# Designed miniproteins, single chains, continued (5), part 107

Each design is a single chain, and the fold is of that chain. pLDDT is the mean over its residues in the fold that is shown.

## One batch from the design tools (miniprotein)

Design m19714
Fold by ESMFold2-Fast:
Structure m19714 (fold): chain A 98 residues (1-98)
Amino acid sequence: MIKSYYATLKLKPGVTLKAGDKLTVTVIYSDGSTETYTATVSSFGFILSDDGKIFGAVSGDELHLVIFTESKDKIVEVKVYDENGNLIGEGKATELKV
């Protein structure tokens, strides 16, 4: 069963995302395992991963992400890095209940 999560990450001071920027999104599960995704910023501030498992948007100093996973373990933390490997935002994820 595919699960969906919502995460709001506050961007670190001075971080500005532009169209075409490449992001690395790392999700951390409750068992300590991790999954890493690559995502791109669109011209409208939308975020989309290459595999379609993450979509979101930039709004002010926050990054809002919806994450789809087949993992049985809960997502406890989400970290976002820029193309140079700098941590630009982190936050907790909450499971979306249907």
Scores: mean pLDDT 83

Design m19715
Fold by ESMFold2-Fast:
Parts: sequence; structure tokens; C-alpha cells
Structure m19715 (fold): chain A 80 residues (1-80)
Amino acid sequence: MEAEEQAKESTKLAIEYSKKGYETGDSSLISKSVGHLLRVIGLDIDGVPIAPDLIKEFMDAVKELDKEEEEKRRLEEELE
């Protein structure tokens, strides 16, 4: 239970730091996001049952952030 809560918290923080890093352009926030993701991967290796689903959730969230950045770039090119 506690390990599952840690996995959920680290996944939430990884997603939050990635989103904030993309919004602000601060690469140190992206580094923090990766650190939290590595913690969840460690918990998956240790056999926490929800960790694989949480890793997928993080990967899906990053894919959506990449789409948002591509859309912003497209809109900025149109406005220039």
C-alpha cells in the first residue's frame, strides 16, 4: 500500500514537472520529472503491481505534452 502511494505520488510529480518545464522552458524541471520517473521504474523492478500502469500514464502524458508543443509551434509560425 505505502509503496503504491509512493509510486502514484512520484508519477504525479513526474507529470507535473514535465508540464511545468514545457510551459516555462526550464530544463531543470524536466530533470526533476525524469528523476521521479526513474523512481517509479525502480518500484516496477521491485514488483509494485501498479507501477507499469503508472509508467504508461506518464508516457501518455508526455506524448500529449509533445502534441501541445507541436500545436503551439504551428500557431506561432502562423502568427509570425
Scores: mean pLDDT 78

Design m19716
Fold by ESMFold2-Fast:
Structure m19716 (fold): chain A 63 residues (1-63)
Amino acid sequence: VSKPAAEATARLTGQPVGYMRKLSKTEQYGLLLEKAYEETGGNGKEAMELFNKWMEEIEKIEE
């Protein structure tokens, strides 16, 4: 994963950038999904909307 994408994922999940740089793109997205569920109190619709918004931001960085 690129450094800018790892930095964006770290910011969104509250994890250290160094930790995120060690993870695959799939692992980073898993953490984003978990964070989205935490932020929305387990509301699946709101969690998926938040997760999709964060993924769109990261994909724009990797573009």
Scores: mean pLDDT 74

Design m19717
Fold by ESMFold2-Fast:
Structure m19717 (fold): chain A 88 residues (1-88)
Amino acid sequence: PLPELTEEQRRLERELRAAEIALLAPGMTEEELAAALEKAGLTRAEVEEMQRRGVGRDEVDELRRRLAVLLGFPEEEVRADIAALRAV
């Protein structure tokens, strides 16, 4: 069975979705942005906050890596870090 999502996992998933929408938002129409926000269960203010922070590809990749670790699913980069930690 799939593990129950913790509050921390839900928070990171929400931040990841907000960051992804923020990254794509400059290429979106207002209708596309509104639909993406509704589908993700996010507010416009959450996406605007990510835009103010200057989130780009690196921030999205970092959030994906953090979420993968919390879910117990190795990312290639996280896998390298885990292998290094196991060697200690």
Scores: mean pLDDT 70

Design m19718
Fold by ESMFold2-Fast:
Structure m19718 (fold): chain A 88 residues (1-88)
Amino acid sequence: AFDKAKTVKEARDTLNELAKTDPAKLNKLESEIKALIKKAPRQPGLHFALGLIYEAKGDNEAARAEYEKALEINPGFLLALEGLHRLK
């Protein structure tokens, strides 16, 4: 729970680094997560992951939409609520 917040910060730092140093790898991760969402559209963690990727790319509107989808699937998904709070 609380330790997972640290892991999410580390994931965001890594995605931001990829946006600067290897945007092609970040785009590949986006495509892979989108493919997984097509196969399993009701997985809140996949929408959260896609939200983090969009946030790292500076697309705050797309990130917000994906965090909202994660919350529609699981209203208790606190990490997605925190994501929405950051994007205001």
Scores: mean pLDDT 81

Design m19719
Fold by ESMFold2-Fast:
Structure m19719 (fold): chain A 84 residues (1-84)
Amino acid sequence: SAQQQQLQAQIAQLQQDRADLQAQIAALRAMSPQQLIDFLTKVQGKPVEMTDEQAEVHKHAAIGLLEAAISFNDEQIARLQAQL
């Protein structure tokens, strides 16, 4: 049915979004404190000054937000899959 096709398309998009979030987490996990500081400096367009310890705290906070986004995405996928 058209509804099943639409649900499958929405699930596929959410699965891609989930994969993109996982890739972002992997990229952040691979960054050294200095690489994170350099990245933030480039994004903000101004020098970012922080200690390695502060950079690690910021990295873990960012990963936590992305993990929360994955959990929300997983709940949406589950709701749509239950309708198939």
Scores: mean pLDDT 89

Design m19720
Fold by ESMFold2-Fast:
Structure m19720 (fold): chain A 70 residues (1-70)
Amino acid sequence: MPTVDQMVAQADALEADPNASVQQVQDLLDQVQKLQTQLMKQNASHMDLMRAMVSGSAVFVSLQRRKRAA
């Protein structure tokens, strides 16, 4: 299972990569949403949940921008 740190790193990498496809960003968004669900189910720390939410929001915004560019 990817950690919050790994998801944040992947989100930052995709945001920096102009060649990343809409599909790659969508796949990462799906992974972040699954991680958020797992953290909620496990009653994870408030900090970890917030980091996962921020990462998910950033990926969602990136997906929206890429869809408009296509």
Scores: mean pLDDT 71

Design m19721
Fold by ESMFold2-Fast:
Structure m19721 (fold): chain A 61 residues (1-61)
Amino acid sequence: HMEEVEKRAQSLAEQARKAIEAGDLDTAIELVRELSKLVGEDHPLVQELDAALRAATEAAV
């Protein structure tokens, strides 16, 4: 197991979630892209954050 990668993935996911909550969608998109490059697009964290970004953009109209 690459425990370093998992810790980094969780850190990126936490930062992306905070960016979404702050309404900083540009930063959130960049963080999700970095997470996707690190763990792959099929990873549960990537899918969860992608769904959160979609919900946030729908709220913004």
Scores: mean pLDDT 78

Design m19722
Fold by ESMFold2-Fast:
Structure m19722 (fold): chain A 94 residues (1-94)
Amino acid sequence: LTQEQKNLLQIAEGVIRLVQAMLKVLKDKLSEQQILDLAITLMKEILRTFKEKNMPKEIIEFVENALKKLQNAKSVEEAYAILDETIDYLRKQS
């Protein structure tokens, strides 16, 4: 990975962590569907950015699979688990 790509992985990891923390704080103010939709929107934007910045295919495929899992998630707990898995993956790549 280039230094720019490593920095992008660190930024993406930090953004996911921040959004996940905010969603957990706001859980009593947001519906389960709103939380799921926000997680999906976040993952779509990360995927779009990673494609635009020519991230390695392996990393793009991981994020695409995470997005598919989020789209099929039936609970907020499943969404949080997918976000945690994505955080852990991105940290190991950077």
Scores: mean pLDDT 87

Design m19723
Fold by ESMFold2-Fast:
Structure m19723 (fold): chain A 62 residues (1-62)
Amino acid sequence: GMTVRQALEAAQSAGLSVADIARGLGVSQKSVRNAARRGMTGEEFGERYGLSEGQTGALGGS
C-alpha cells in the first residue's frame, strides 16, 4: 500500500502542510514525520495510533 511518506508528498503537492495533516488525524506532527521516516504504511500507522478507516484512507491505507 501507499506509505505515509508518499501520502505526505501527495498532500504537500496539493498545498497541505504536515501540521494540517496531523491536525486532521488527531496526531502530532512528530508522529507523522517519524512514520514517514520509518517507511510505515497508512494501514500500519492507523493500527498503531487507533485511527478510523477514513483516517487511514487519507494516509493511503485504502
Scores: mean pLDDT 72

Design m19724
Fold by ESMFold2-Fast:
Structure m19724 (fold): chain A 112 residues (1-112)
Amino acid sequence: GMAEIRELERRLLELVRRMVATKSPEEVLAALREMARIVIRTLHTNLPVNTAIGLTLRIIGMLLELELRTPSEAEVLAFVEEMINILREHLSDEVTIETLREMIAVLERALA
């Protein structure tokens, strides 16, 4: 439900802040790429092809902008928040929860 999604979002953004504070820009970008891959896969398995392609191009475009320079914490958080918004707007609560848990696992591995 919505309460579970809000708690997972809060946890995910907390882990993103810790990653940006403690890891190199290269490690941060690697984790963002892995989270983007998870989200893109989820979109393609759950949405009509044209909708999934449009959202994929939006995610890739934002990720490319982050890769062209060293992103700030605010820019990294905005990217992750946009991926969360895409999940919440287009997917069921169940699929959103599963995807957020996979994204959290990426960050927990990056922080280990």
Scores: mean pLDDT 91

Design m19725
Fold by ESMFold2-Fast:
Structure m19725 (fold): chain A 92 residues (1-92)
Amino acid sequence: LTDEEIEKAAENLFKKFDTDGDGTISREEFDAFLDYLVEKGYITEEQKKEIRELFDKYDTDGDGTLSKEEFVELMKELAKDPGIAKFLKKFL
């Protein structure tokens, strides 16, 4: 999975989460995403906890949401995990 493929998959995924069209992913939307990944077996409950902590690190403006650009950078970091990489391939 290349950085270009991760970026495309993350952008496609962002559009699905941005249901209200505000251009951001809320903490609640991100938590629901992580719950989905655990339910489908892409990540563990322990990985979910670690990834939730990363949300705060990538939320550079501190407003409790991720912009598309922040989300893409987070997904590039997360795609180092084989479970996340497998999931992202579904959005290529």
Scores: mean pLDDT 76

Design m19726
Fold by ESMFold2-Fast:
Structure m19726 (fold): chain A 80 residues (1-80)
Amino acid sequence: ATPARLVALQESRVGDTLLFTAVLELPGGRRLVITAELDLKTKKATITTVTFDADGRMVDHRVEETEMTEEELRAYLRAQ
């Protein structure tokens, strides 16, 4: 498995929306940026993952829409 190091985690809440931004450093100077937005009323979550190479170029972009609780979202972010 490729080890990832969490270098930044931002959490904010605006009304009923919970926002996370996590930045992970991957081996070789690559970075993974995960932005997650969760509506606490509907349990709808949008998770955007962008991978940058060592030169700062975007090499991957993934958007996932799902339904999850706050606890499940926190567990998901820890598993990255």
Scores: mean pLDDT 80

Design m19727
Fold by ESMFold2-Fast:
Structure m19727 (fold): chain A 112 residues (1-112)
Amino acid sequence: SEEELEKLLEELEKLIERIKELAKTITDPKILKAVQQAIDIIEDTVELIKKMKDLEIAIFIAKLVIKLAKQIIEILENLDSIPSEEALFRLEILTGLIGIVRGVLNLLMSKE
């Protein structure tokens, strides 16, 4: 339902704000850059989801991006217990997956 999509988008906005809050505590410049890239890609993907005409697919994609954003938050909340190279690699994979979703949505919108 449209109401379900609206609630999922509100949850995504709260997750983005949480990632931004956690980013303020990051001292490693490579991890900070990766997190800033993740924020940009998630925000772009949210704007594309808002423009989708297929409500069921929009809900599915919103749920997928929520799961990926939550995994990013979990990495950031546990940075002190994870080797920096492992944290960076995991962040790059998760950001890359969201980037693929954004790329597919952009392709669908640009192809009429």
Scores: mean pLDDT 87

Design m19728
Fold by ESMFold2-Fast:
Structure m19728 (fold): chain A 96 residues (1-96)
Amino acid sequence: MVEVDLPDEVLEKTAKKLKEEHGIELSKEEIRQIVRDLYEIRHEAALEDLSPEEVERRRRKLAEKHGLSLEELEKIVEAVREAAAEYQERHPLPPE
């Protein structure tokens, strides 16, 4: 997946979903950083053929850095995908 900055509206929606549905309280900047680090791990795994053990190790380190479990990290990924899909539906990507 190419590197992309998430719109602030997607980050705000993600933060709200995490707080209301999962009891996870994170700032927009923390969510952005987590998403960016997850993209980097996934990108490196695909391009540099990182072992599954190395990928899991990096994900655990990322979760621990933010005081999260791996399960909570997965909830963040799911909330981001859902928020991004809702944002794209309301704001279809114009050519401009």
Scores: mean pLDDT 75

Design m19729
Fold by ESMFold2-Fast:
Structure m19729 (fold): chain A 61 residues (1-61)
Amino acid sequence: ALPAIRFEKLEVESEEEKEKLVEEIKAQLASTARVIEHGNTVIVSGWDAAGNAVVVEITVK
C-alpha cells in the first residue's frame, strides 16, 4: 500500500505554545523532522515510524 499523507493545520495563542507543539511533533518524527518558519506560522514535516508522510502547519493567532 502507498504511505498515507497526514496534513494538519493547528492554531495556538502564543509563541511558547507554538514552540512546545513543534517539539512534540519533532519527537514523533525523530531525525526526519524538518522545521520551516514563515512569520507567525511554522511548518513541521517528516516521516513517522509507520512510514507515513506528516505535514503540520502551526499558526500563532
Scores: mean pLDDT 77

Design m19730
Fold by ESMFold2-Fast:
Structure m19730 (fold): chain A 103 residues (1-103)
Amino acid sequence: MKKAKLENGTIDAATRTFTGKASGDAKPGDGILLRRVNADGREETVMAGVIQPDGTVVGGVSGTAAELDGKYTAEVLDPEGNLIGKGEAEVKDGKVSDAELTG
């Protein structure tokens, strides 16, 4: 069973940037997604980033998302889009809670 971590997640709503640090079984080139259920009961991806060679996550925030605070599922995907692991994360005041991502 694979285990990864997302730590120090930060969202800048003005620049629509998402950054963080990934570790464990997460590798450079893997994607990090923050997903939630919207008002229509559908899953949406609000933040998406790619793990850099130094383990930093660099990405962005969906251009249509106005309210970013709340409960999310954090997912780590390989470059082919296969799920490596997932866990719960919370976004509050431009910060993402540290999340353990288990596959």
Scores: mean pLDDT 83

Design m19731
Fold by ESMFold2-Fast:
Structure m19731 (fold): chain A 87 residues (1-87)
Amino acid sequence: MLEELKKLSPAQLKSLLAVAAGELDDMIREGERLNAPEELIEEARRLREEVLKLAQSDKIDPEEAYKVLLRIEEVGRRFREFKEKKE
């Protein structure tokens, strides 16, 4: 995955990060509707802010983008576990 990110242009990296920010926004909205733990929702919000800030940079480090994408995957996993537990 990291090697794949290194092959992307700056515009492609920004597009990928914008999509990732949208996924976080969807998770936040669903979490709020389901009354997910405040800590989980706030972590997703902080991560979204970091993603948007990175996307606005003149040079995006693929390693930083990769780390952020891994954190998004982890937050998504925690939201899934919460939904399963809530049932």
Scores: mean pLDDT 80

Design m19732
Fold by ESMFold2-Fast:
Structure m19732 (fold): chain A 72 residues (1-72)
Amino acid sequence: MEEALRLAEELGVLLTVGNPALGPLASEGIRLLEQGRWEEGLALLREAVAQAPPRFQALADRLLARLESTVL
């Protein structure tokens, strides 16, 4: 639980630094994860990662993969 939320928050910061417009989408995804709504939260984070700037895409993909493996 705590590790998953830490990874989600780290991903959210990375996405917001890369594109501030992704901040609200990442925050909503994290909020859903905090509520135990894993499928819905992960769906929003996947959407945000797909919109990540090219320079951050590889790191965002790796953080998302680690998050997904942690919540399973």
Scores: mean pLDDT 82

Design m19733
Fold by ESMFold2-Fast:
Parts: structure tokens; sequence; C-alpha cells
Structure m19733 (fold): chain A 99 residues (1-99)
């Protein structure tokens, strides 16, 4: 059942990515559930979906179009580092320092 749950959560990451691409001017709240979906995408091997989603989230946070708690931003920074995206991780960490 864990493998099915992983695939379902990974599919949510693709939905998040699609929404961020389709509605770049709409305000979006990133929650712990969205972070769980992105982590599931990484575990499922969908690293490109995870990386693109993280990049759009950090862009949205910097532009004030995305809202997230400090706990969510911290987890997103950790995922970016695990993916080897040091630039995106540093951008999340700079946002966290201002919160």
Amino acid sequence: SEEIDLEARAALAEIILSLLKKYPNEKFKVTEAHVDAIEAAVRAGDKEVASETLRLIVDGLEQGKVEASPEVVRRLAEIARKLGDEETAERFEKILEKM
C-alpha cells in the first residue's frame, strides 16, 4: 500500500506544477500536504517534476504570489538540497531568514 500511496502523492506534485504554470498570477498557499507530494515525487524518481515545482514555488514566494509557513519553507529548502539544486535551496533559506 505504501507504493500506491507514494504514486498518488507523486501525482499530486504534477498537479501542483500544472496549476503554478497555468495560473502564475493567482495566489497559492503551499501547505505540508503539498511538501509531502513533492517529497513523494522525489522518492518515485520524478526529480524533474520536483525540481520544477520547487523553482516555481521559490519564484512565487519572492514575488509574494505564494504563501507558506516557516516549517514548509524549511522542508522545501531541504528537498532542494537533496536534489542538488543549491541555488534554489539558498533562495528558500534567504526567505526563511526574513520570516
Scores: mean pLDDT 83

Design m19734
Fold by ESMFold2-Fast:
Order: sequence, then structure tokens, then C-alpha cells
Structure m19734 (fold): chain A 74 residues (1-74)
Amino acid sequence: SMADYQRIRDQLLQAVRDWLEEAKRKGLSNEEIRKLAEKVLEALREQLRSLNVPESFINQLLEEAQKIVDEYLA
């Protein structure tokens, strides 16, 4: 359902924010965080595709996740 997709989206975007704060707390540089985030988001794209999640949802979710990373590291 649309409500289930919204819940998954909200939970995943919150997990991205929590991970960014933890990585920064552990002393990772902005460059290290960017490189790791790129790998994580690519792996997530492949996983969601393997689960037959709609491509439109995958694209929207990953664009929002990337925006959070970019804004946090700006």
C-alpha cells in the first residue's frame, strides 16, 4: 500500500540521518562518509530491484537519501 511505502521511506531516510551522525561521531572525514554512502546507496538500489520494488519508488527514495547526505556534508 501507499502507506506501507511511506513508512519504509520515512524509516530508511531516518536511518540515513542516524548513520551520518554516528559516522561523524566516530571521526570519519566528509570524503570517507561520501564514498561509503555512495557504496551503501548503490547496494540498496540493487537490493530493492531484486525485491521487485517499483523503479519509480527506488529512484525517488535514493534521490531523497542522496540529498540528505549532500546537505549533511555541505
Scores: mean pLDDT 83

Design m19735
Fold by ESMFold2-Fast:
Structure m19735 (fold): chain A 69 residues (1-69)
Amino acid sequence: MSESQKKTHERLIAINEEELERLRPHLSEEELERLRRMLERAKSEEGTVEDAIELGIEIGLHRIRLGLS
């Protein structure tokens, strides 16, 4: 990753972690486990900016579904 992509990736991970924690009490165990696996993938050494964006989209869709936006 470029330095710019690395910085974007780190920021997206931080945002996703915070949003997931806020969303946690509104999710089923299965939904929470799926999102946690996506977060672990995005945080891995092989994790990409696209992985972090994909997680953010999934979190956003859950927020819309739950009326939390």
Scores: mean pLDDT 81

Design m19736
Fold by ESMFold2-Fast:
Structure m19736 (fold): chain A 87 residues (1-87)
Amino acid sequence: MFEEAMEEMHKKADELDAEEAKAEVFATMMKLIPTLPAQLQKEGLDLDEILAQLHEKKREYEARGDEDMVAYIQAIIAQVEAAKAAL
C-alpha cells in the first residue's frame, strides 16, 4: 500500500548509480502524489494517521541526510493536507 510504495521506490533509488534513472523513479512517485489523497479517502484511511506516519518518515530521512527524499515526502504531506482541507 502507501508505505509499501514508498519503501519500494526508495529501495530502487538506492540501487541506482545514474541520476537519470533516479529521476525516472522519482517521476513515477510524483505522478502518484495528485491521486494519493483520493485513493486514501476511498480506502477509508485516517488522513491524520497517514500524516503522522509521513512526518515520522520525513524525520528519518532528515537524520539520514537524504534531502531529496525529504522534499518528496514534504510534497506528499502537502497533497494530503490539501485534500483534508478541501473536505
Scores: mean pLDDT 65

Design m19737
Fold by ESMFold2-Fast:
Structure m19737 (fold): chain A 77 residues (1-77)
Amino acid sequence: MFSTERRPLTLEDLRAAIEAGREMVARSRPSEKVKRALEYLERAEEVLRKYEDDEEKAIKLATEYIGRAEEELLSTA
């Protein structure tokens, strides 16, 4: 179960977030913003692969792209 104290995000947490984002894209109405969100999620996946030797950097950059994807999805309403 989840701990009371929050730990730093892991690569596994970010992969789960990307999958959840892709599912949200699939459920959203087609639009340019939804396409942009998907593009950001793909960039997040690329970052996790590219910086596998620098986990902290991978987490920071992937989190930024995931955040951008969420902004696009939320602004589609």
Scores: mean pLDDT 74

Design m19738
Fold by ESMFold2-Fast:
Structure m19738 (fold): chain A 67 residues (1-67)
Amino acid sequence: GAMAAAQAAVDAAERLYEHSKQVAKESIDEGKRLAEEEGDVELAEKNIQFGKDTLAWGEAVLAAARA
């Protein structure tokens, strides 16, 4: 029924959110490495921003599924 489909959507969104947290962590860690090891502050900021945007997307997907 519709409630089972809604629960499946929430479960899928929770898995996507967990994955988005991992991608965000990896992108932010790479950004920090670029700044600290290579001195590429502009590329570092882009990688950190991509990580933040990815996390925000995952949070939005989860919020929409729970609405």
Scores: mean pLDDT 85

Design m19739
Fold by ESMFold2-Fast:
Structure m19739 (fold): chain A 101 residues (1-101)
Amino acid sequence: DLINKLIMYTTLANKGKTLKEQAEGYIGLGRVYLELGDYEKAIESFQKAIELAEKAGDYETLGRAYYVLAQVYESLGDKETAEFYRKKAEEYYKKAGLEPP
């Protein structure tokens, strides 16, 4: 249920106790907007997640936020920007000691 996910992730983004929790909330919001076809709000949400994850020094969350941002640009047909963000995601996953998806 997208409505329940929207409520949950909006709460996490605005009321999360840590920068990591707030960034996770914005990633969830961006994914909901992507499912709804609202690419503008999806990009805004993922950019907010990137800002918060950068402040937290959270490489895993940075990798995830860049990965889903790449998916938005792929959906828009902007393959060059999608590839740029995919490479950013891979970089941060490797810094986190994780295998990129």
Scores: mean pLDDT 86

Design m19740
Fold by ESMFold2-Fast:
Structure m19740 (fold): chain A 99 residues (1-99)
Amino acid sequence: DKIAKKLAKEATIQYLQGVQFEKVLKDVFAKVTEYGKKNQLSQLETYELFGKVSKELSKRLAPRSQDKQAENNELADYVSNLLKLNEEEKAAFVKGLFS
């Protein structure tokens, strides 16, 4: 997905410039939410897109990791706790993350 790669690239640049990872994720979520509103995505489709962005971001920050599933599971738990996702929102995010 072109938008997921674009937002992940922008997020990677912010992180490498010294922006805290929590702030980077919150800024990405705000941009994904705005894109979702503009493109009439449902709440769950918006969380799935955020999962896809997070997958691309993870690939950029840890391209040589041998355990991508463990990293993605850790990221899913971190994001779920950070944004206080409900069960359906977390499932949509995970669907995007493992897409």
Scores: mean pLDDT 82

Design m19741
Fold by ESMFold2-Fast:
Structure m19741 (fold): chain A 84 residues (1-84)
Amino acid sequence: EAEREEAARAVGEAGVRAVEEFGEEAAERLLRELRAAAEEPDPEERRAAAVVAETVARGLEALGLREAAAEARRIAERARAAAE
């Protein structure tokens, strides 16, 4: 599990770097991908999606993208609830 969480954090960090480089359009695409991942039928994939979404939310907030960060937090909460 620790390795899976570490991989998910790395994916989230890479997504935030793409937003930092390419801006709001990259943020919208990232959020769209996270929403799709949160709807996966596998609970383990949803848990990974929750970790990615939390990492993304934190990074987007640091970039000043508050609305996108709030959306990422909602995705993380939904993914976690669906995984239980």
Scores: mean pLDDT 80

Design m19742
Fold by ESMFold2-Fast:
Structure m19742 (fold): chain A 82 residues (1-82)
Amino acid sequence: SAELKAEAVELARRLRMSEEDIEAIANAENDAELSRIFAESVTKQLGLPRDAAEDVEKFRAALERLGVPEDLRERALRIIES
């Protein structure tokens, strides 16, 4: 959805992702592609384990260990679960 895409782009900027990754998120054709690109980009940007992009629980735990604020964690998880 347009709202999910806007949220993903805003969160990517707050997480200081590259403009290239932000453009990839903005150009996603559907919510499943958006979720995949976002998870992969966040995992790469934050130096998370590769398998964190594949598993919502691992992704949540990794963001928590890095001290990502709870609001930003919940927003990221909402995008990935879409």
Scores: mean pLDDT 77

Design m19743
Fold by ESMFold2-Fast:
Structure m19743 (fold): chain A 80 residues (1-80)
Amino acid sequence: MEELLERLREALQLLLDHVPEDQRETVREAGQQILSHVEEVLEKYGEEEARELAREQVRTLAERYGLPEDVRRRLLELIE
């Protein structure tokens, strides 16, 4: 349980490190919303559903901000 949320925080931090400075506040806010939603799903539906949601949300966010493929791959590996 704690490991999934810890890995998700690590992935969101890595994503922030690769986003332009002028977009970091927006990405931080989006990341907090993702963390809250994943935590809610984890409590109500369990780890498998929470992990799938986390992977989908991180992938979508990374694609939206145009992160390189190698960074996107590393982000998804952190959640698995």
Scores: mean pLDDT 81

Design m19744
Fold by ESMFold2-Fast:
Structure m19744 (fold): chain A 113 residues (1-113)
Amino acid sequence: SFSITRTELANRIRSGLKKAGLDEDQIEEAFNRIRLLIADPEKYGGVQGDPNVDVIDENSPNFPLFSTIVKILTSGSTDLVTSLEEFQELLNKLNNPELMKEGFEKLKEIVPA
């Protein structure tokens, strides 16, 4: 079965943003917005995760939270990710530079500082 850690997800997001041509300040801005979303996910249409669980898989309490972060970055949507298969498809989209450029702008719109 597929699983990913929070650290592996963060590395994939950082790599995708860098590949999209974002500089280090823009990447840090994106991660600051993600930290705000993690602190209060229900405010932004997400679901509360468990900060003590590192693994993200279909049985993880963190699955709804972190799959929503990926969906925002890749599609600008806060709609619930309900399957591991959808999550894997969204993770592959983190490698699309055009989607990640748009996703950065959508993240700033959804999670204003």
Scores: mean pLDDT 81

Design m19745
Fold by ESMFold2-Fast:
Structure m19745 (fold): chain A 79 residues (1-79)
Amino acid sequence: MLSEEEIAERLREAAREAGVDLSDEDIRTMANLIHNYLPSEEVQEETLERIIELIRKGDLRGAVLYLVAAVIREGIGPQ
């Protein structure tokens, strides 16, 4: 299972590469949702890679909507 810190670091790197201004709070929130609400490492990795792809394309809205949809579809809630 991906650590929350690893997820946050990869999101931050993608934002820097794309020139997208993501706040520390936004990155932390996205990492928290992926780590705590998605049920398996496979789903976490698939979701993270898709979000990174969208961020690198400059589609921040698409990245956020994809994450929300993944949490709704696959979400197990916080433990």
Scores: mean pLDDT 80

Design m19746
Fold by ESMFold2-Fast:
Structure m19746 (fold): chain A 87 residues (1-87)
Amino acid sequence: SSLRERLLELARRGDEHLALAVAAAEAGNYEEAIAHLEKAAELAREAAEVMREIAETEGEEARRHVEALEAQVRAIEAQKEALRAQQ
């Protein structure tokens, strides 16, 4: 389950960057918050690629997780756009 271990690592790092983005935004550091959101989006895209690889063998359930990760990337990108508008 090296792919599953990689997915957990990517999720952990993504959550860390999302938490740092919240802290930076609350402090008024929008540039720093945007940088952390950018990193979280990159990690979510990598997680989606790992899930696509898993979906080749595990099928439908893993494909739904890919869709959820792609939705998460879109949400993070929208949040970045909103923060850029506040600068």
Scores: mean pLDDT 87

Design m19747
Fold by ESMFold2-Fast:
Structure m19747 (fold): chain A 98 residues (1-98)
Amino acid sequence: AELEQLAAALAEALGVSEGAVKAALADCLETCKGNLQEALGNLLVLLGVPQERREELLAILEEQGVEAFQAALIEWLKSQPEETLERARATLEQFAEA
């Protein structure tokens, strides 16, 4: 439920298909053997989130849960230049074409 909401929110913020975000999340979860913290950390790398911001977002995830993590990530994405968002979109779209 919470991961479905995260996928929908990311799809809306980035302008990609929800299927592409779900495929990327599934790949991250499989790679991390279902470890949510590590899987979302890998997703942040795919989105081009810098290390200091990834550490902050993962701390929010651990302390406040997925809903707070989602809100903070979407707020960060909305503050980014279009070039950063275009790169994130291109990366996620590759998962839809598997």
Scores: mean pLDDT 81

